# Designed miniproteins, single chains: the designs that were tried, part 113

Each design is a single chain, and the fold is of that chain. pLDDT is the mean over its residues in the fold that is shown.

## One batch from the design tools (miniprotein)

Design m3924
Fold by ESMFold2-Fast:
Structure m3924 (fold): chain A 84 residues (1-84)
Amino acid sequence: SKELEELKRKAEEKLKEARETGDLEAAREYLELALELARLHREELGLSEEELEEQIAELRAKFEAHAEEALARAKAHYEKLKAE
């Protein structure tokens, strides 16, 4: 579907931006796009709507608790890969 293809493209673009820049906002945008994709594929994941929303809430909580450190490390690794 066009909607799935567009969401995948946007998610990939935001993931690349977040990894290259360490930008928390880009990472949050990526997370929201990835979660929207998960909701669209809920049936394929074998999850109830309630189970999916609980997992989404847990992922958001973990993201907010650890994203800044994780993105800083990802950016540092990316910069090392660009070192020549």
Scores: mean pLDDT 72

Design m3925
Fold by ESMFold2-Fast:
Structure m3925 (fold): chain A 61 residues (1-61)
Amino acid sequence: MVDLDAIREALDRGVANVQAGDLPGTREALERVREAIGDQEAHLPPEDLTALARVVDAVTA
């Protein structure tokens, strides 16, 4: 079973935190996304992979 809802919720939170300038909150959201993905990355649709890449880029500076 793929926990896409958990991944999307964490991604939405990450994006919102980036827009608010909340770097600690963005890092917490990324950590939760990593836990939710696990070995399920191959099951992510392209739009979710794109959102993940944007959040990662924002945290990396």
Scores: mean pLDDT 68

Design m3926
Fold by ESMFold2-Fast:
Structure m3926 (fold): chain A 72 residues (1-72)
Amino acid sequence: ALSAAQRVAARGLLEHLRRHDPAFADLDLNDPGNLLAAAVVLEELGRVPRGAPVTLSPEQAALAARIRAALA
């Protein structure tokens, strides 16, 4: 499960992407899987502390890859 701080950071990233990238315009900010995908990318970037290891679903992994590409 995401900490409150990880959830806030993940939501902020998803809100930023929805606002600035049309590819993310329909992204559900209340979907726990979308928040988890964003949190994993933020952990990889060192923006949030590393949590417990998580396995992403194929849909979550695909979203994480899109987020990584958008931030590159």
Scores: mean pLDDT 80

Design m3927
Fold by ESMFold2-Fast:
Structure m3927 (fold): chain A 70 residues (1-70)
Amino acid sequence: ANPEAALAAYNEGLDLLGARRYDEAAKAFVRALELDPQHASAREILRQAAAANPGNAALQAALQYALSLE
């Protein structure tokens, strides 16, 4: 695990989510979870973002990936 790189990817995902760049945000949150599978903040924000954007396939796929880590 690389917690510093995971935090950087998570923060990038938050910036992209705020900019409504949902596909890129989904990739950043997946990257955070690849670097730290136990990153609770990345899982929670991804769950919320996917629920808020049910039509975005990348966020839905990223949520399925996050759920596969449990």
Scores: mean pLDDT 84

Design m3928
Fold by ESMFold2-Fast:
Parts: sequence; C-alpha cells; structure tokens
Structure m3928 (fold): chain A 80 residues (1-80)
Amino acid sequence: RAGEAAGRAAREAVLRGEGPGGAGDAARRAALEAGASERTAELAEGSAATAAGMGLASGMDREEAGELAGRAAEGAARGA
C-alpha cells in the first residue's frame, strides 16, 4: 500500500524531470498520505533520491531512472 504509493510517486517525479530531490520528496509525501510512519517515509525518501541520482549519473534516461527510483522507494517502504 504505502510502498506502492511511494514507488509510483518517485517514478512519476523522475519522469517529470524533477530529479533525485523531486523523487525523494514525492516518495515521502505519498508514503505519509498512505498512512506510513515518519520512519517509513524517510526510508522511502532516501532510497528514491539515491536510486534516481545513481541512475541519472550512470547515464540512464528519465524512464529508466524513474523505474529504478520507484522500485527502491517501494522496497524501502516494504522493509520498514
């Protein structure tokens, strides 16, 4: 639930060109709106931002980096 929301929001932010910070902010906001704890939201934020940043830095386009950020945010939220 919260993980899926965070993952989708992170992916959409990267697709819009909002970069790693936008991916993290979107993941955090979506997780909190879905009823996740502050801790879960922080994990989703950090994971989405890190994955988006690494993907873009490695030459991934926005679609590939968005998928990576989405999976990272979802996984982090599920693991909390």
Scores: mean pLDDT 83

Design m3929
Fold by ESMFold2-Fast:
Structure m3929 (fold): chain A 90 residues (1-90)
Amino acid sequence: GAEAARRALEMVRQALEALKNGDYDTALKLLEEAYRFAEEQGLTPLARSLKDAYERVKKAVENGDKEKAIEILEQLIRAVEAYLDYLEAR
């Protein structure tokens, strides 16, 4: 089932909206919750991608680079959406 991956994707989408609104603390919290959830569900490749995105967004935020943080999450969302579309096309 793709249901766990869909839930993780929804958390990433919420994190992106928080970033756009300048709420960096909420965005980072949602990303951490997303990768931990993916780990708990045994979605190892997704969990690694989410954790990498979390660390990269955290560094971008620490450097004041909101545009880079948004780009990282937009790229992640597109990749996960493409994978889910492939799985759900059955």
Scores: mean pLDDT 84

Design m3930
Fold by ESMFold2-Fast:
Structure m3930 (fold): chain A 75 residues (1-75)
Amino acid sequence: REDVEELLRFVEEAAAKSTAPADPWTVERIVEAFRDLGASEEELERVRKLVETLNPAQVREVFAKIAELDRRRRA
C-alpha cells in the first residue's frame, strides 16, 4: 500500500510540471506497474490521466522510481 501511495505521489508531482502527452504504450506499462503494487481501480484511473501528461524525461524518472520500489519490496 505504501509503495502505491509513494509512486502515485511521485507521478502526481511529475504531472504537475508537464504539458506533453505520453504515448499509450508507456501509459499502460506504468498502469500495470501500479496494478502489480496493489493499486485499486480508482487509483489506476487517476494514474492513467496523470501519466498521459508526462514527457519522455518524466517517464524515465517514473520507471526509475518503479524499479527502486521493486528493489525495496524484494529486499
Scores: mean pLDDT 71

Design m3931
Fold by ESMFold2-Fast:
Structure m3931 (fold): chain A 90 residues (1-90)
Amino acid sequence: SNLRFVLYALPWSPYSKAAIASLEASGVPFEVEYDQEKMKAEGITSVPSIVVRTADGREVWRSSGPAPAEAIRAMAAALDAAGGDLRAAS
């Protein structure tokens, strides 16, 4: 898929560490962003938060808090099946 997963995180946070471990266990490719100015630009008010975008930069999913690896894998599969046009966050 052409979906881009970005985890917004803080290095000292145990919740952020749990989110990284779950993403690694899911096998879904992802990036970690620790830059607070980039978080502010994205409207991120809590960490960890995952933002998923299509290759053209369109946001298709956003969630806050750690999720188990199986839930992340299921969400990635659902977004791929929807062609990147499913929105799960308001």
Scores: mean pLDDT 78

Design m3932
Fold by ESMFold2-Fast:
Structure m3932 (fold): chain A 68 residues (1-68)
Amino acid sequence: SALYLRLASKDLGLSLAAVRRGVRLAIEMLREGKSREEIVEELLRRFPHLTREQALGLVELAEAILKE
């Protein structure tokens, strides 16, 4: 939901647009069966401004969304 994305934006220190892009990509990769570690490395490759902690937070948010 939009609320989860806004909370993640504040918690991770990322723009709402960056959270939306990162979470969308992480969801796609989770559906492809990629591991958390593979998704983190791909996020860091595509978004070089991200920290590893921010990338992990985006994957955790994507996992939570898919459990809904």
Scores: mean pLDDT 82

Design m3933
Fold by ESMFold2-Fast:
Structure m3933 (fold): chain A 91 residues (1-91)
Amino acid sequence: SKREHVEEARRHVAEARRALAAGDAEAAARHLAEAAEHLSKALSDPELSKDAEEASKVAPEVLSRASREEREAAVATVEAAVEHAEKEVEE
């Protein structure tokens, strides 16, 4: 269900934040990619869903070249998208 995909995306965002705190950029990138993949299945807007799917495919490559600040911004962006999807599922 869409709710299950939102819950999985939230879990992966939390794990990405833990990985960043530990200095593990590779683990953070993997968890962000998983969160974006789950978001693509949860989002009702086709354009936002497609953007999330594309982000999941490129996140490991882009984040491997990113600064710590850019990685933290990426986690914050995905977290905001998860919060938006949570509100859509639980009105």
Scores: mean pLDDT 78

Design m3934
Fold by ESMFold2-Fast:
Structure m3934 (fold): chain A 94 residues (1-94)
Amino acid sequence: SEIEELLKEWEEKAIEIIKENLDEKDAKRFIKLVEQTAAGVLLYLQQGDFARARAVLEAFLAKLKKEYPDKPELVKEIEELARETAERLEELLA
């Protein structure tokens, strides 16, 4: 429940950042990727596979950086949000 709540919070905040920084078409595509990323992270965390959960998040961040090198503030905001969420998840799982 608490892990699901943290990932839902990350998903909602990431979606808002994306909506503020991308046009409607690109935002819709990346919102879908955020939702898929959150679901994948949750699935692997529920299986105890923390390495795969981290890899799913890192793959999303790498894709964002590759597709939007001209939007460093967007990338920074999403990376900072991911780092904060990862730290809170690690505290819950320790």
Scores: mean pLDDT 84

Design m3935
Fold by ESMFold2-Fast:
Structure m3935 (fold): chain A 72 residues (1-72)
Amino acid sequence: EKKKVIEELLKKLEENPETDQEILDLIREAIDADANEAGDKLTEARILAIEKGLPQELIKLLEEALKKIGEI
Protein backbone atom coordinates (compact mmCIF):
# COMPACT_ATOMS: atom_id res chain seq x y z
CA GLU A 1 0.00 0.00 0.00
CA LYS A 2 1.35 3.40 -1.01
CA LYS A 3 0.36 5.18 2.22
CA LYS A 4 2.11 2.50 4.31
CA VAL A 5 5.31 2.87 2.24
CA ILE A 6 5.34 6.63 2.91
CA GLU A 7 4.56 6.14 6.63
CA GLU A 8 7.46 3.66 6.96
CA LEU A 9 9.76 6.13 5.15
CA LEU A 10 8.72 8.93 7.55
CA LYS A 11 9.42 6.75 10.60
CA LYS A 12 12.93 5.83 9.36
CA LEU A 13 13.81 9.44 8.54
CA GLU A 14 12.48 10.67 11.91
CA GLU A 15 14.92 8.25 13.61
CA ASN A 16 17.83 10.12 11.96
CA PRO A 17 18.73 13.47 13.61
CA GLU A 18 20.35 14.64 10.34
CA THR A 19 16.99 14.75 8.53
CA ASP A 20 15.88 18.35 7.93
CA GLN A 21 12.44 19.34 9.28
CA GLU A 22 11.38 20.66 5.84
CA ILE A 23 11.95 17.20 4.34
CA LEU A 24 9.94 15.55 7.15
CA ASP A 25 7.09 18.02 6.57
CA LEU A 26 6.98 17.19 2.83
CA ILE A 27 6.75 13.47 3.62
CA ARG A 28 3.95 14.10 6.16
CA GLU A 29 2.08 16.05 3.46
CA ALA A 30 2.59 13.13 1.05
CA ILE A 31 0.88 10.71 3.49
CA ASP A 32 -2.41 12.66 3.28
CA ALA A 33 -2.13 13.51 -0.44
CA ASP A 34 -3.63 11.78 -3.47
CA ALA A 35 -1.42 9.60 -5.71
CA ASN A 36 -0.07 12.40 -7.93
CA GLU A 37 0.48 14.88 -5.10
CA ALA A 38 2.24 12.23 -2.98
CA GLY A 39 4.68 11.52 -5.82
CA ASP A 40 5.36 15.23 -6.31
CA LYS A 41 5.97 15.78 -2.58
CA LEU A 42 8.36 12.81 -2.31
CA THR A 43 10.22 13.96 -5.45
CA GLU A 44 10.59 17.44 -3.89
CA ALA A 45 11.80 15.85 -0.62
CA ARG A 46 14.43 13.82 -2.51
CA ILE A 47 15.70 16.92 -4.36
CA LEU A 48 15.95 18.84 -1.06
CA ALA A 49 17.76 15.91 0.60
CA ILE A 50 20.38 15.94 -2.17
CA GLU A 51 20.70 19.77 -2.07
CA LYS A 52 21.10 19.76 1.73
CA GLY A 53 23.73 17.00 1.54
CA LEU A 54 21.92 14.33 3.56
CA PRO A 55 23.76 10.98 3.92
CA GLN A 56 23.46 8.67 0.90
CA GLU A 57 21.67 6.09 3.08
CA LEU A 58 18.79 8.54 3.71
CA ILE A 59 18.62 9.52 0.03
CA LYS A 60 18.38 5.81 -0.86
CA LEU A 61 15.41 5.45 1.51
CA LEU A 62 13.62 8.22 -0.43
CA GLU A 63 14.53 6.59 -3.77
CA GLU A 64 13.22 3.18 -2.63
CA ALA A 65 9.92 4.76 -1.54
CA LEU A 66 9.60 6.53 -4.92
CA LYS A 67 10.22 3.21 -6.74
CA LYS A 68 7.60 1.41 -4.63
CA ILE A 69 4.94 4.02 -5.44
CA GLY A 70 5.89 3.98 -9.15
CA GLU A 71 7.39 7.49 -9.50
CA ILE A 72 10.86 6.32 -10.67
Scores: mean pLDDT 79

Design m3936
Fold by ESMFold2-Fast:
Structure m3936 (fold): chain A 120 residues (1-120)
Amino acid sequence: MTREQLERVVERAIEAVARLLEELGLADKVPEVERALRAAGQVALEVFDTRGPAAALRLVGGAATATLAQALLEAGKADEVPAAAERLREELTRAAEEIVGPEGARAVEAGARAAAASLA
């Protein structure tokens, strides 16, 4: 994985979370969530340099899932979290596979699943 590929996975994560929030009637939350995920993306780049690609991609999957869940919880949509988290996991796994390959897909999925489990 290259730094540029990691940046592309981060952008795909931002787009996926924004789309899911818009579909759930939370378009007003998109600018706040985009800022949070861009900040998480900068942390992921540092993690990539210090701990490698799998750790960075786990962070992206986890941060995207946690940020989506937090926005839904703050909006009183706790009941939507499991379905939204699953849709996000599927979208991010596909994006990571397209950009990085199967190992990247597994890392992003692991991060997303870990974050989803911590919300139960």
Scores: mean pLDDT 89

Design m3937
Fold by ESMFold2-Fast:
Structure m3937 (fold): chain A 58 residues (1-58)
Amino acid sequence: GKPTFISSGILVMDDETIAAVKDFQRAFDLEVNGVADAETVKALSKLAFGPGKSLKVE
């Protein structure tokens, strides 16, 4: 479904988000646990902003 009121400044992981995190962890050769560990957050933050929109200093 389409989430409207999911979080208010809090990081909430739904089944959908957990599945996405696990897939992301697998892609980055991280432990697939479905939680945003420091390693996962670091990799995600580096990948989060793709090309074009936000100029990131990779």
Scores: mean pLDDT 61

Design m3938
Fold by ESMFold2-Fast:
Structure m3938 (fold): chain A 60 residues (1-60)
Amino acid sequence: MSAEELLQRARELAAHFVAQGDVARAIDVLRIAVRLLSRMDPALAAQAQALLAEMEALAA
């Protein structure tokens, strides 16, 4: 799986959990994506981290 594919799948899965009202699982998905992307592509990891921060703000 490419870094771009990983980010895309993480975005889709996080959106699915948000649609189900499960923001906590969406946050967990994005945290895993940030960790994996940090080892593959730092620029895409930064994008995933921005999405994570937005989701955490919604949960607060």
Scores: mean pLDDT 84

Design m3939
Fold by ESMFold2-Fast:
Structure m3939 (fold): chain A 84 residues (1-84)
Amino acid sequence: GPLPERTIEQIIEDNIKYFERVAEIYEKKGLSDVAEIYREGAEKLRKILDDYRAGKLSPEEAKQRIDELVKETNEKVKKIIDEK
């Protein structure tokens, strides 16, 4: 394709950085409950990265766990924000 595809490791690292940045933003806004959800998500993403690097997860399994975690995180955040 015209652009290089991201590796599974790059996808995980990008999601970790995104979650950490969003957590900091919400913490500064006084939404510590939302910030905590993103911090927990980042820690879980690091575990997925470690397991993938250790050969415990296939690329397909890693992708599925990332997608599930992102959906779970978004649902938890939406519930809190929609109630405010």
Scores: mean pLDDT 84

Design m3940
Fold by ESMFold2-Fast:
Formats: C-alpha cells, sequence, structure tokens
Structure m3940 (fold): chain A 67 residues (1-67)
C-alpha cells in the first residue's frame, strides 16, 4: 500500500542519515531506493549495519500495515 511504501522510504532516509550515506534521488521506486540505501550502508559501515537498517525498514513497514 502507499502508506507502507512511504513508511519504508522514511525509515530508509533515517538509516541513510545515521550512516552518513547519500540518498539516491533518482531511484524510480521504493524498492530501488531501499536497496540503494542498504548497499551504501553496507559499503560504508559493513553488513551488520546494513542488516540493522533492513530490520528497521521492515519494522516500519509492519507498523504502517497495522501490525
Amino acid sequence: SERVKEAMRRAAEEAAKEAGVEMDPNAKDVGEYVMSTLKAIEEKKGQEAADAAAERITAAAVEAAGG
């Protein structure tokens, strides 16, 4: 749903800011935006940081979906 997509985008934006990585303004959809953000976090801070960011994005999606 649109609400879930917006929650994922916001969580990815927050994770990128915390990791000090640039966000991709040219991502065509939320999936590309999330994947680009997670890849950038992995490259800069390692896999554990990327995994933590992925968990945060997933939690935001579940919350927005009404879990």
Scores: mean pLDDT 79

Design m3941
Fold by ESMFold2-Fast:
Parts: C-alpha cells; structure tokens; sequence
Structure m3941 (fold): chain A 83 residues (1-83)
C-alpha cells in the first residue's frame, strides 16, 4: 500500500502543480513509490503502483505540454478563445 499511496499523492500533487518545482516533486515521488512497491515483490501492488505512477507522470507531462501550448497560442497574435 505504501507505494500506491505515495504514487496517488504524487499524482494529485502533479495535477495541482503550479510551479516547475511542484511538477518535479510529483514526478520524483512517483518514482520512489514505484521502487517501494517493486521491493515489496507484490504483483498486485506493482499493477496498482504502475497505474498510479502513470497518472502522476501524465499529470506532470500534461502540465508541461499545457505551458508549451499556451506559449505557442499566445504567439498566434490573435485572441485566444476563453472557456
């Protein structure tokens, strides 16, 4: 459970990440959570940790892509559509 718990926390942190420091922290936590579960040797725990780690990594990647997309969008010279 420890690895899964830490990976979920990393995923939530990544989703809430407002700064590059928080994004890096979430990714690091997800990696350590996976190592913890791997050392425990449980296949079920590894599956859960992998799923949670994937969520955390996607959150980190999504935030990075969003930042890049916003920068590219602002370069369009037009008004961005508000949602």
Amino acid sequence: MEGERAAREAGEAGAKAETLEEIKEAGKAAGKAYETVKEGGGEEGERGARAALEVARKAVTRNGRMAAGLAAGSASGGAAEAK
Scores: mean pLDDT 57

Design m3942
Fold by ESMFold2-Fast:
Structure m3942 (fold): chain A 65 residues (1-65)
Amino acid sequence: MKVLREAIARIVGVIIRSGAPVEVEVKDGAIHLRPKEDSEAAREAVREMAEIARELGLEAYVELE
């Protein structure tokens, strides 16, 4: 989907800017976000990514390991 591709591009931008290790998976049209470590930086990055997905009208799930 075009909207999904745009969301992923913006999420990649967050990863590049923050340097936070986050796994991004697309499943059944939803975005699944999983931080690879339990750090404040990773949690903040995941929150920003989830907000981007929500802003674009997509379902986003944050899984804190």
Scores: mean pLDDT 75

Design m3943
Fold by ESMFold2-Fast:
Structure m3943 (fold): chain A 79 residues (1-79)
Amino acid sequence: MAKDLKVGDIVGIQGPDGNVYPAQVMMIQGDTVYLHFLDGKEPAEPVDAYVATSTVQGTLTQSINGSDVVGKITKLVDK
């Protein structure tokens, strides 16, 4: 369950390299969260936790189970 997440939140997603990458929540459907990685802050390798790739209002998004979200980011980390 995507506890305390809502549309527009910036959340951390752990990549296969062990780094946490910022992504914006675009849509929530039950236990599935649709995310868009911030431009220039995407993982170099695919995230294994992705369920599907979709579009929300023309924006390419990746869907993930809400339980695989590391946490809500209240500040963007400049990387």
Scores: mean pLDDT 60

Design m3944
Fold by ESMFold2-Fast:
Structure m3944 (fold): chain A 90 residues (1-90)
Amino acid sequence: SREDKIKEILQEVHKMVLELMQLHEKEKEDEEKFLELLSKINELAQQLEEGKISIEEFIKGLRELMESTELSEKMRKVIEEMIKKLEEIA
């Protein structure tokens, strides 16, 4: 069901956020830029959970964040890998 897919997506997003947090701790990235990235990811996840956006719109939002945000190569790869997993769920 759509509800089961959303639950799976939110679980994968939570794993991605934890991985990004671990990379931030290790690489000592810019704190303000990192918090803004997490805030935008959380906003998209909340909109998906509340049914305000589709799974396809959520994936598009993550791609737009990657294109508009200055990210380290490692952080970019984490988000790219997540988008691929989400496309398989969708």
Scores: mean pLDDT 81

Design m3945
Fold by ESMFold2-Fast:
Structure m3945 (fold): chain A 92 residues (1-92)
Amino acid sequence: SRKELIKLAILAALLSLGGKAYSVDVFEKAREILSKLGYSATDEEFEEAINELIKEGYIKFDPKDPTQLILTEKGKEYAKKNIPEELKEYLG
């Protein structure tokens, strides 16, 4: 689904940025990833995706700096299994 692709783009963005990054940088990278798949996302769709990913335990805010997002181990494993083949080259 569109929502799942946005969630996977956010996870892929965090993974490509080393598993921890400022929210702004994560959103910019996720938009870049989505554009390569022919998609775009609104700020509202990104907010909804972030909330679901936090609820699912795949990402969290850094308690020492809430402007940064952290990819959890659970999130890394989910991303590796679910990222589309076309995006695997951008992850290493």
Scores: mean pLDDT 83

Design m3946
Fold by ESMFold2-Fast:
Structure m3946 (fold): chain A 73 residues (1-73)
Amino acid sequence: MEEALEQIRIAEDTPEGQAVLERAAKVAGIEDVSTLPEEERDEAIRKLLDWALQRGRLAREHAGVPGPVPLPE
């Protein structure tokens, strides 16, 4: 979990990653991951992190990749 949060912090350092995390969290019903119960937080972080990092990473590697991306939930 700590590593997942650390990766999220790295994503937050980029405007693309920050926007993706914010939108994904809201859609998944996660306003503040740190306020979630421990077990749900771990699962939510893993799903949110995977989705956000993949989208942020793809945007950076393939700048200008358009298209609707399925949100975590």
Scores: mean pLDDT 55

Design m3947
Fold by ESMFold2-Fast:
Structure m3947 (fold): chain A 90 residues (1-90)
Amino acid sequence: SKDELLKEIAEIMGKIKELVDNKASKEEIEKEMKKALEKIKELTKDEEKYARLEEEMKRVIKESKDNKEIADAFDKLVGEVLNELQGLPV
């Protein structure tokens, strides 16, 4: 359901923050980010929107200097997508 997907996204975002705080590898953070994108894809049901979001995520990963910057940029990106879904509560 939509509520289940929103909860799963919130859990994954929390996991990303935990990984950053624990100085986990970039690869572990990227893996969790990909999981969040898959849940967002299921939520939006829009393959073109998902493709653009995936490209933006890859850009953030490549251009960011550290894992905290990656996580902060991704959090903003996910927040923008959820806001486009008209402020669904998480």
Scores: mean pLDDT 79

Design m3948
Fold by ESMFold2-Fast:
Structure m3948 (fold): chain A 92 residues (1-92)
Amino acid sequence: MDEEAKKLYIEGSALLALGQMQLWLGKKSSGEEAIELYEKAIELFKEAIEKFKKAIELSTDPELKKKAEEELKVAEELLEEAEKNLKEEKEK
């Protein structure tokens, strides 16, 4: 269980980092390009959230569980930001 939880945590962290990059590029872009980048960021954050939730569920290591819970919160906050930015860009 802990090896699988650790793998899910690492995969989630990688997806979160990729999502953050797409969100940052979206903020530097406008119009259709920004929309595509925000949509990609949203999908990456959703995948990261699912990975962290599974890591939390499978983890018997309190430290790994705490780290996954902290990164889950970050991913959820960034998902809300990306969704807000997407909505604002579509309304222009």
Scores: mean pLDDT 88

Design m3949
Fold by ESMFold2-Fast:
Structure m3949 (fold): chain A 68 residues (1-68)
Amino acid sequence: MAEAHAVAQAAAHEAARSPRLLAALIDELKKRGLDGGETAAGVAAALEQLSDEEAAEVGTRAGKRAGL
């Protein structure tokens, strides 16, 4: 099921409107050795490479770091 990916994709979509969330997602992906670049589209592509579990954790940690 894609529920964890859906949550991560929703976070990436919100990142297009929030520079703070975008920066937090980029940092969390870099900590995992993934380079999605500095765009919301690149972050979304990197999240698709993760398992449902990993994508959910990235989204949760980035949200907390961004104050969400």
Scores: mean pLDDT 70

Design m3950
Fold by ESMFold2-Fast:
Structure m3950 (fold): chain A 90 residues (1-90)
Amino acid sequence: MVTDEEIQFATFVLALAVSGVVLRKAKTLEEQKEAIDWFVEQVRRALETLPPELRPQLLAEARSIFDEAVKDLPKELQEYAREKLAEVEA
């Protein structure tokens, strides 16, 4: 019933959700930047691995998780996060 592609997609979404938790637990500026960079790298790997037709859905899930994870960060870090994620979406 579930395809291998659906399992792979679910696995990446779970990895992104874990990455979001790590970002929410980061306490220093350096830890927060590292967590943002790591989250964005997971998105990049997922986009390279998944079929093109699943890319819009993955980006929607990633944006939802990312927005929730960064919402309580300083504006400067939110802008940094947004710029980094936009680079991978290009």
Scores: mean pLDDT 81

Design m3951
Fold by ESMFold2-Fast:
Structure m3951 (fold): chain A 85 residues (1-85)
Amino acid sequence: MELTVEDVELVFSLDEENRKAFGDLVRHGGVRPVGEVDEEVVEEALRKLSTLPEKVQRAVLKVALAMGLIDEELYEEYLKRLKEL
């Protein structure tokens, strides 16, 4: 998937709570987690992000992927988990 300027603008427009959720997702559920992977923190972050429009959810994950914070496998996993919430 191609990262667009609109995707970046959507992520920059996140409120403080959703920005924290994005940070928690990449820090605790990314390819280089800080400390041990905390699945409870990942689930709470995904739950908060699931309340956003699908376009914004996709933008958040595309930005994380483009920055190398998640890989393609985690991108597909988190998209699937968000749709199940």
Scores: mean pLDDT 78

Design m3952
Fold by ESMFold2-Fast:
Structure m3952 (fold): chain A 62 residues (1-62)
Amino acid sequence: EEEKKKEAEGYLELSEGARRVVDQTVADYEAQGKHDQASAIRAAGDAYVKELEEKAEKILKE
């Protein structure tokens, strides 16, 4: 049975989707000349993606 592995894979898929959304949002802010805000969003988004990846790793380790 692979229920926890499937759940972890779900978090990894979410992290990939979140990274795409972050990249698009950052690009939109940069296009508007809001470079400081784009940098802040990039940092926060990268932290969120890493958190999802860590959750997946924790589930797989259990």
Scores: mean pLDDT 81

Design m3953
Fold by ESMFold2-Fast:
Structure m3953 (fold): chain A 107 residues (1-107)
Amino acid sequence: KEEEEREKLVEEFLKFLDSQQATVNARLDKAIKLAKEKGDEETVKKFEQLKADVNSYFDYVKKRVEELKDLPLEEVKARLEEMKAHISLQTDLLLHYIDYEIKKIKE
């Protein structure tokens, strides 16, 4: 049944988004904690703003995914594969940036 397959694809993608969001938030929380320990108020503010922006973006993507439920199965599959590839790449780049900034704070 196409409806059951569509629901499964959406559910699996939302679980993927939750996992990506949790990973990014954990890295940002680590960066914020280290910046606070160093007394770097400007870096704390920068990462708190980045955390707010990142979470707003994940919330936006989740809303867009829910809107896909009325589309044909093949369109849903294509859109979810495209979004997964894009989010995976953006998350990897963001995590690399956060890890680089964490290393700079530790120096």
Scores: mean pLDDT 86

Design m3954
Fold by ESMFold2-Fast:
Order: C-alpha cells, then structure tokens, then sequence
Structure m3954 (fold): chain A 80 residues (1-80)
C-alpha cells in the first residue's frame, strides 16, 4: 500500500541519517534527510492542514541549510 511504501522510505532515510550522525561525516545532509522524514510523517496523517504546515516549515529550514552549506563551501575554498 501507499502507506507501507512511505514507512519503508522513512526507515531507509532514518538509517542513512543515523549512519551520518554516528560517523559525523555530513551534519547538513543528516538535517536535510530528517526534514524529508518529517514531510513523509506528515503525509501519513492524511491531514491537509498538518501537511501544509509541515511543508512550509521544511521549505524554510531547507533554505536555511542551503545558505549554511554555501558558507561552509566558501570557508573551505579559503583553506585551499
């Protein structure tokens, strides 16, 4: 079912997020994956208001993470 596919995807994303966090390799990627999990969880509620609210929050947080990633890339260039 559609819900079973969403739950499977959430598990895959959670496992990847856990691996990234344990190894400390890419915390920005881990945070982006956590936001994707949040959106999938909202979809499981089947509540349009909850889905819309979470989508807006995730979009805002993705923009903040993208800006942070760009700053880190700029700082990395100064080290080379």
Amino acid sequence: SEKEEILKRMKELFDETKELMVNGKDMIRAQKLALEIRLLFAQLTEDPDTIEAVRKEVEKRRKELEERQKKLEEEAKKLG
Scores: mean pLDDT 82

Design m3955
Fold by ESMFold2-Fast:
Structure m3955 (fold): chain A 84 residues (1-84)
Amino acid sequence: SELQEALARAQELAGKFLEAVKNKAPVEELRKLREELERAIAEVVALVRASTDPALQAQAPTFEAEAERAIAWAEEAVKKAEEA
């Protein structure tokens, strides 16, 4: 499904971003990966919101909160790299 594909993409990009942070990748690369991750997360949230499944609709606030935390973490990681 589109949602499963979007979730898999977001998970893969999150892994790439985490690996880049651990390897102290250039700030420019971290910024690019953050943009890609934020887009992938936004796609997941949009698909959850567009779902006609009552169970997914009930979980939408949780997905949105998790998305906000993931984005905030990624933004903080880039800021820390810029300050180093």
Scores: mean pLDDT 85

Design m3956
Fold by ESMFold2-Fast:
Structure m3956 (fold): chain A 85 residues (1-85)
Amino acid sequence: SSDEEDLRRLIELYGRQIDRLEQDLKQNPQNALSYARQLDGLIGELKAFLDYVKTEFPDATELIQRLEELIERAERLRREALKLA
């Protein structure tokens, strides 16, 4: 459905945001606290989105797994940022 296609695109956009933050953290470790704050916000958004997908599309196991992987990746990156802060 168009809704599921929109969800796939949004998941891809979140992945790209995490990629950018990871690159920014490597290039500008002095800004680590700012990146940790941005990651905290993204983690909140991703968790809310995961709850939405689990409720409205419970059989979308691939999308659920991809969101869980993005959350785990963002949480790891946030921990790395906090260590540099």
Scores: mean pLDDT 89

Design m3957
Fold by ESMFold2-Fast:
Structure m3957 (fold): chain A 75 residues (1-75)
Amino acid sequence: TKKHVELLKKGIDKLKSIPNLTPEDFADILNELAHQGLPPELIREMQKIFQEGVRNGLSKDEIIKRLEEFVKKLE
């Protein structure tokens, strides 16, 4: 619900602040969100979006846009 959307937005803002975003940086942020109460289902969906973006050669900005679109669908 609203708390999960707020956690996701916080996570995405952190991802935006990392210039050379690595898979390790992404995993660290997801682990922090999980510790703060983000459900495993939402963690898995974020991981899927990130992995698909990396596999398809998307830029950081394009991957972030897809993550933002995912969050918007939860609103």
Scores: mean pLDDT 83

Design m3958
Fold by ESMFold2-Fast:
Structure m3958 (fold): chain A 79 residues (1-79)
Amino acid sequence: GCSAASLTKGQVANIAKQLQNIVAKYKGQDSEAITQLEGAFVALSSTPPQTQLAAERLQKAQDLFPSDEIAALIKQLCS
């Protein structure tokens, strides 16, 4: 199981920015994976950030469309 780590505001903002870039790259591909990535972005952009929900949605996106970039974000959230 993945337990989301406590992240600084700067780390959350950096992950959210990376998610926006990944969504742009996937725009023409798996629409369900894009939906999960957008959901993760919304969760991280919440106040307070919903890091557990973001990690869950990133994992779902990774299962649908494997990506080294998504795997790296999951590692940051679950470490």
Scores: mean pLDDT 76

Design m3959
Fold by ESMFold2-Fast:
Structure m3959 (fold): chain A 60 residues (1-60)
Amino acid sequence: MKTLEEVIEELKKMSIEEAQRFVAELARQYRASGGDPRLREILQAAVDYLEKKLEEEEKK
């Protein structure tokens, strides 16, 4: 399983569309796990990162 830092590094390399799909897949895995705290932490960090990336796109 990838660490939190590895997940964020992958998100940095992704387009916004790819990052949105990645976050959606993490959310699906989190629901399937029945609320795994580790997946929750990763999902929250990924969502926070995606929000920052979306704000950067608006600064074009």
Scores: mean pLDDT 77

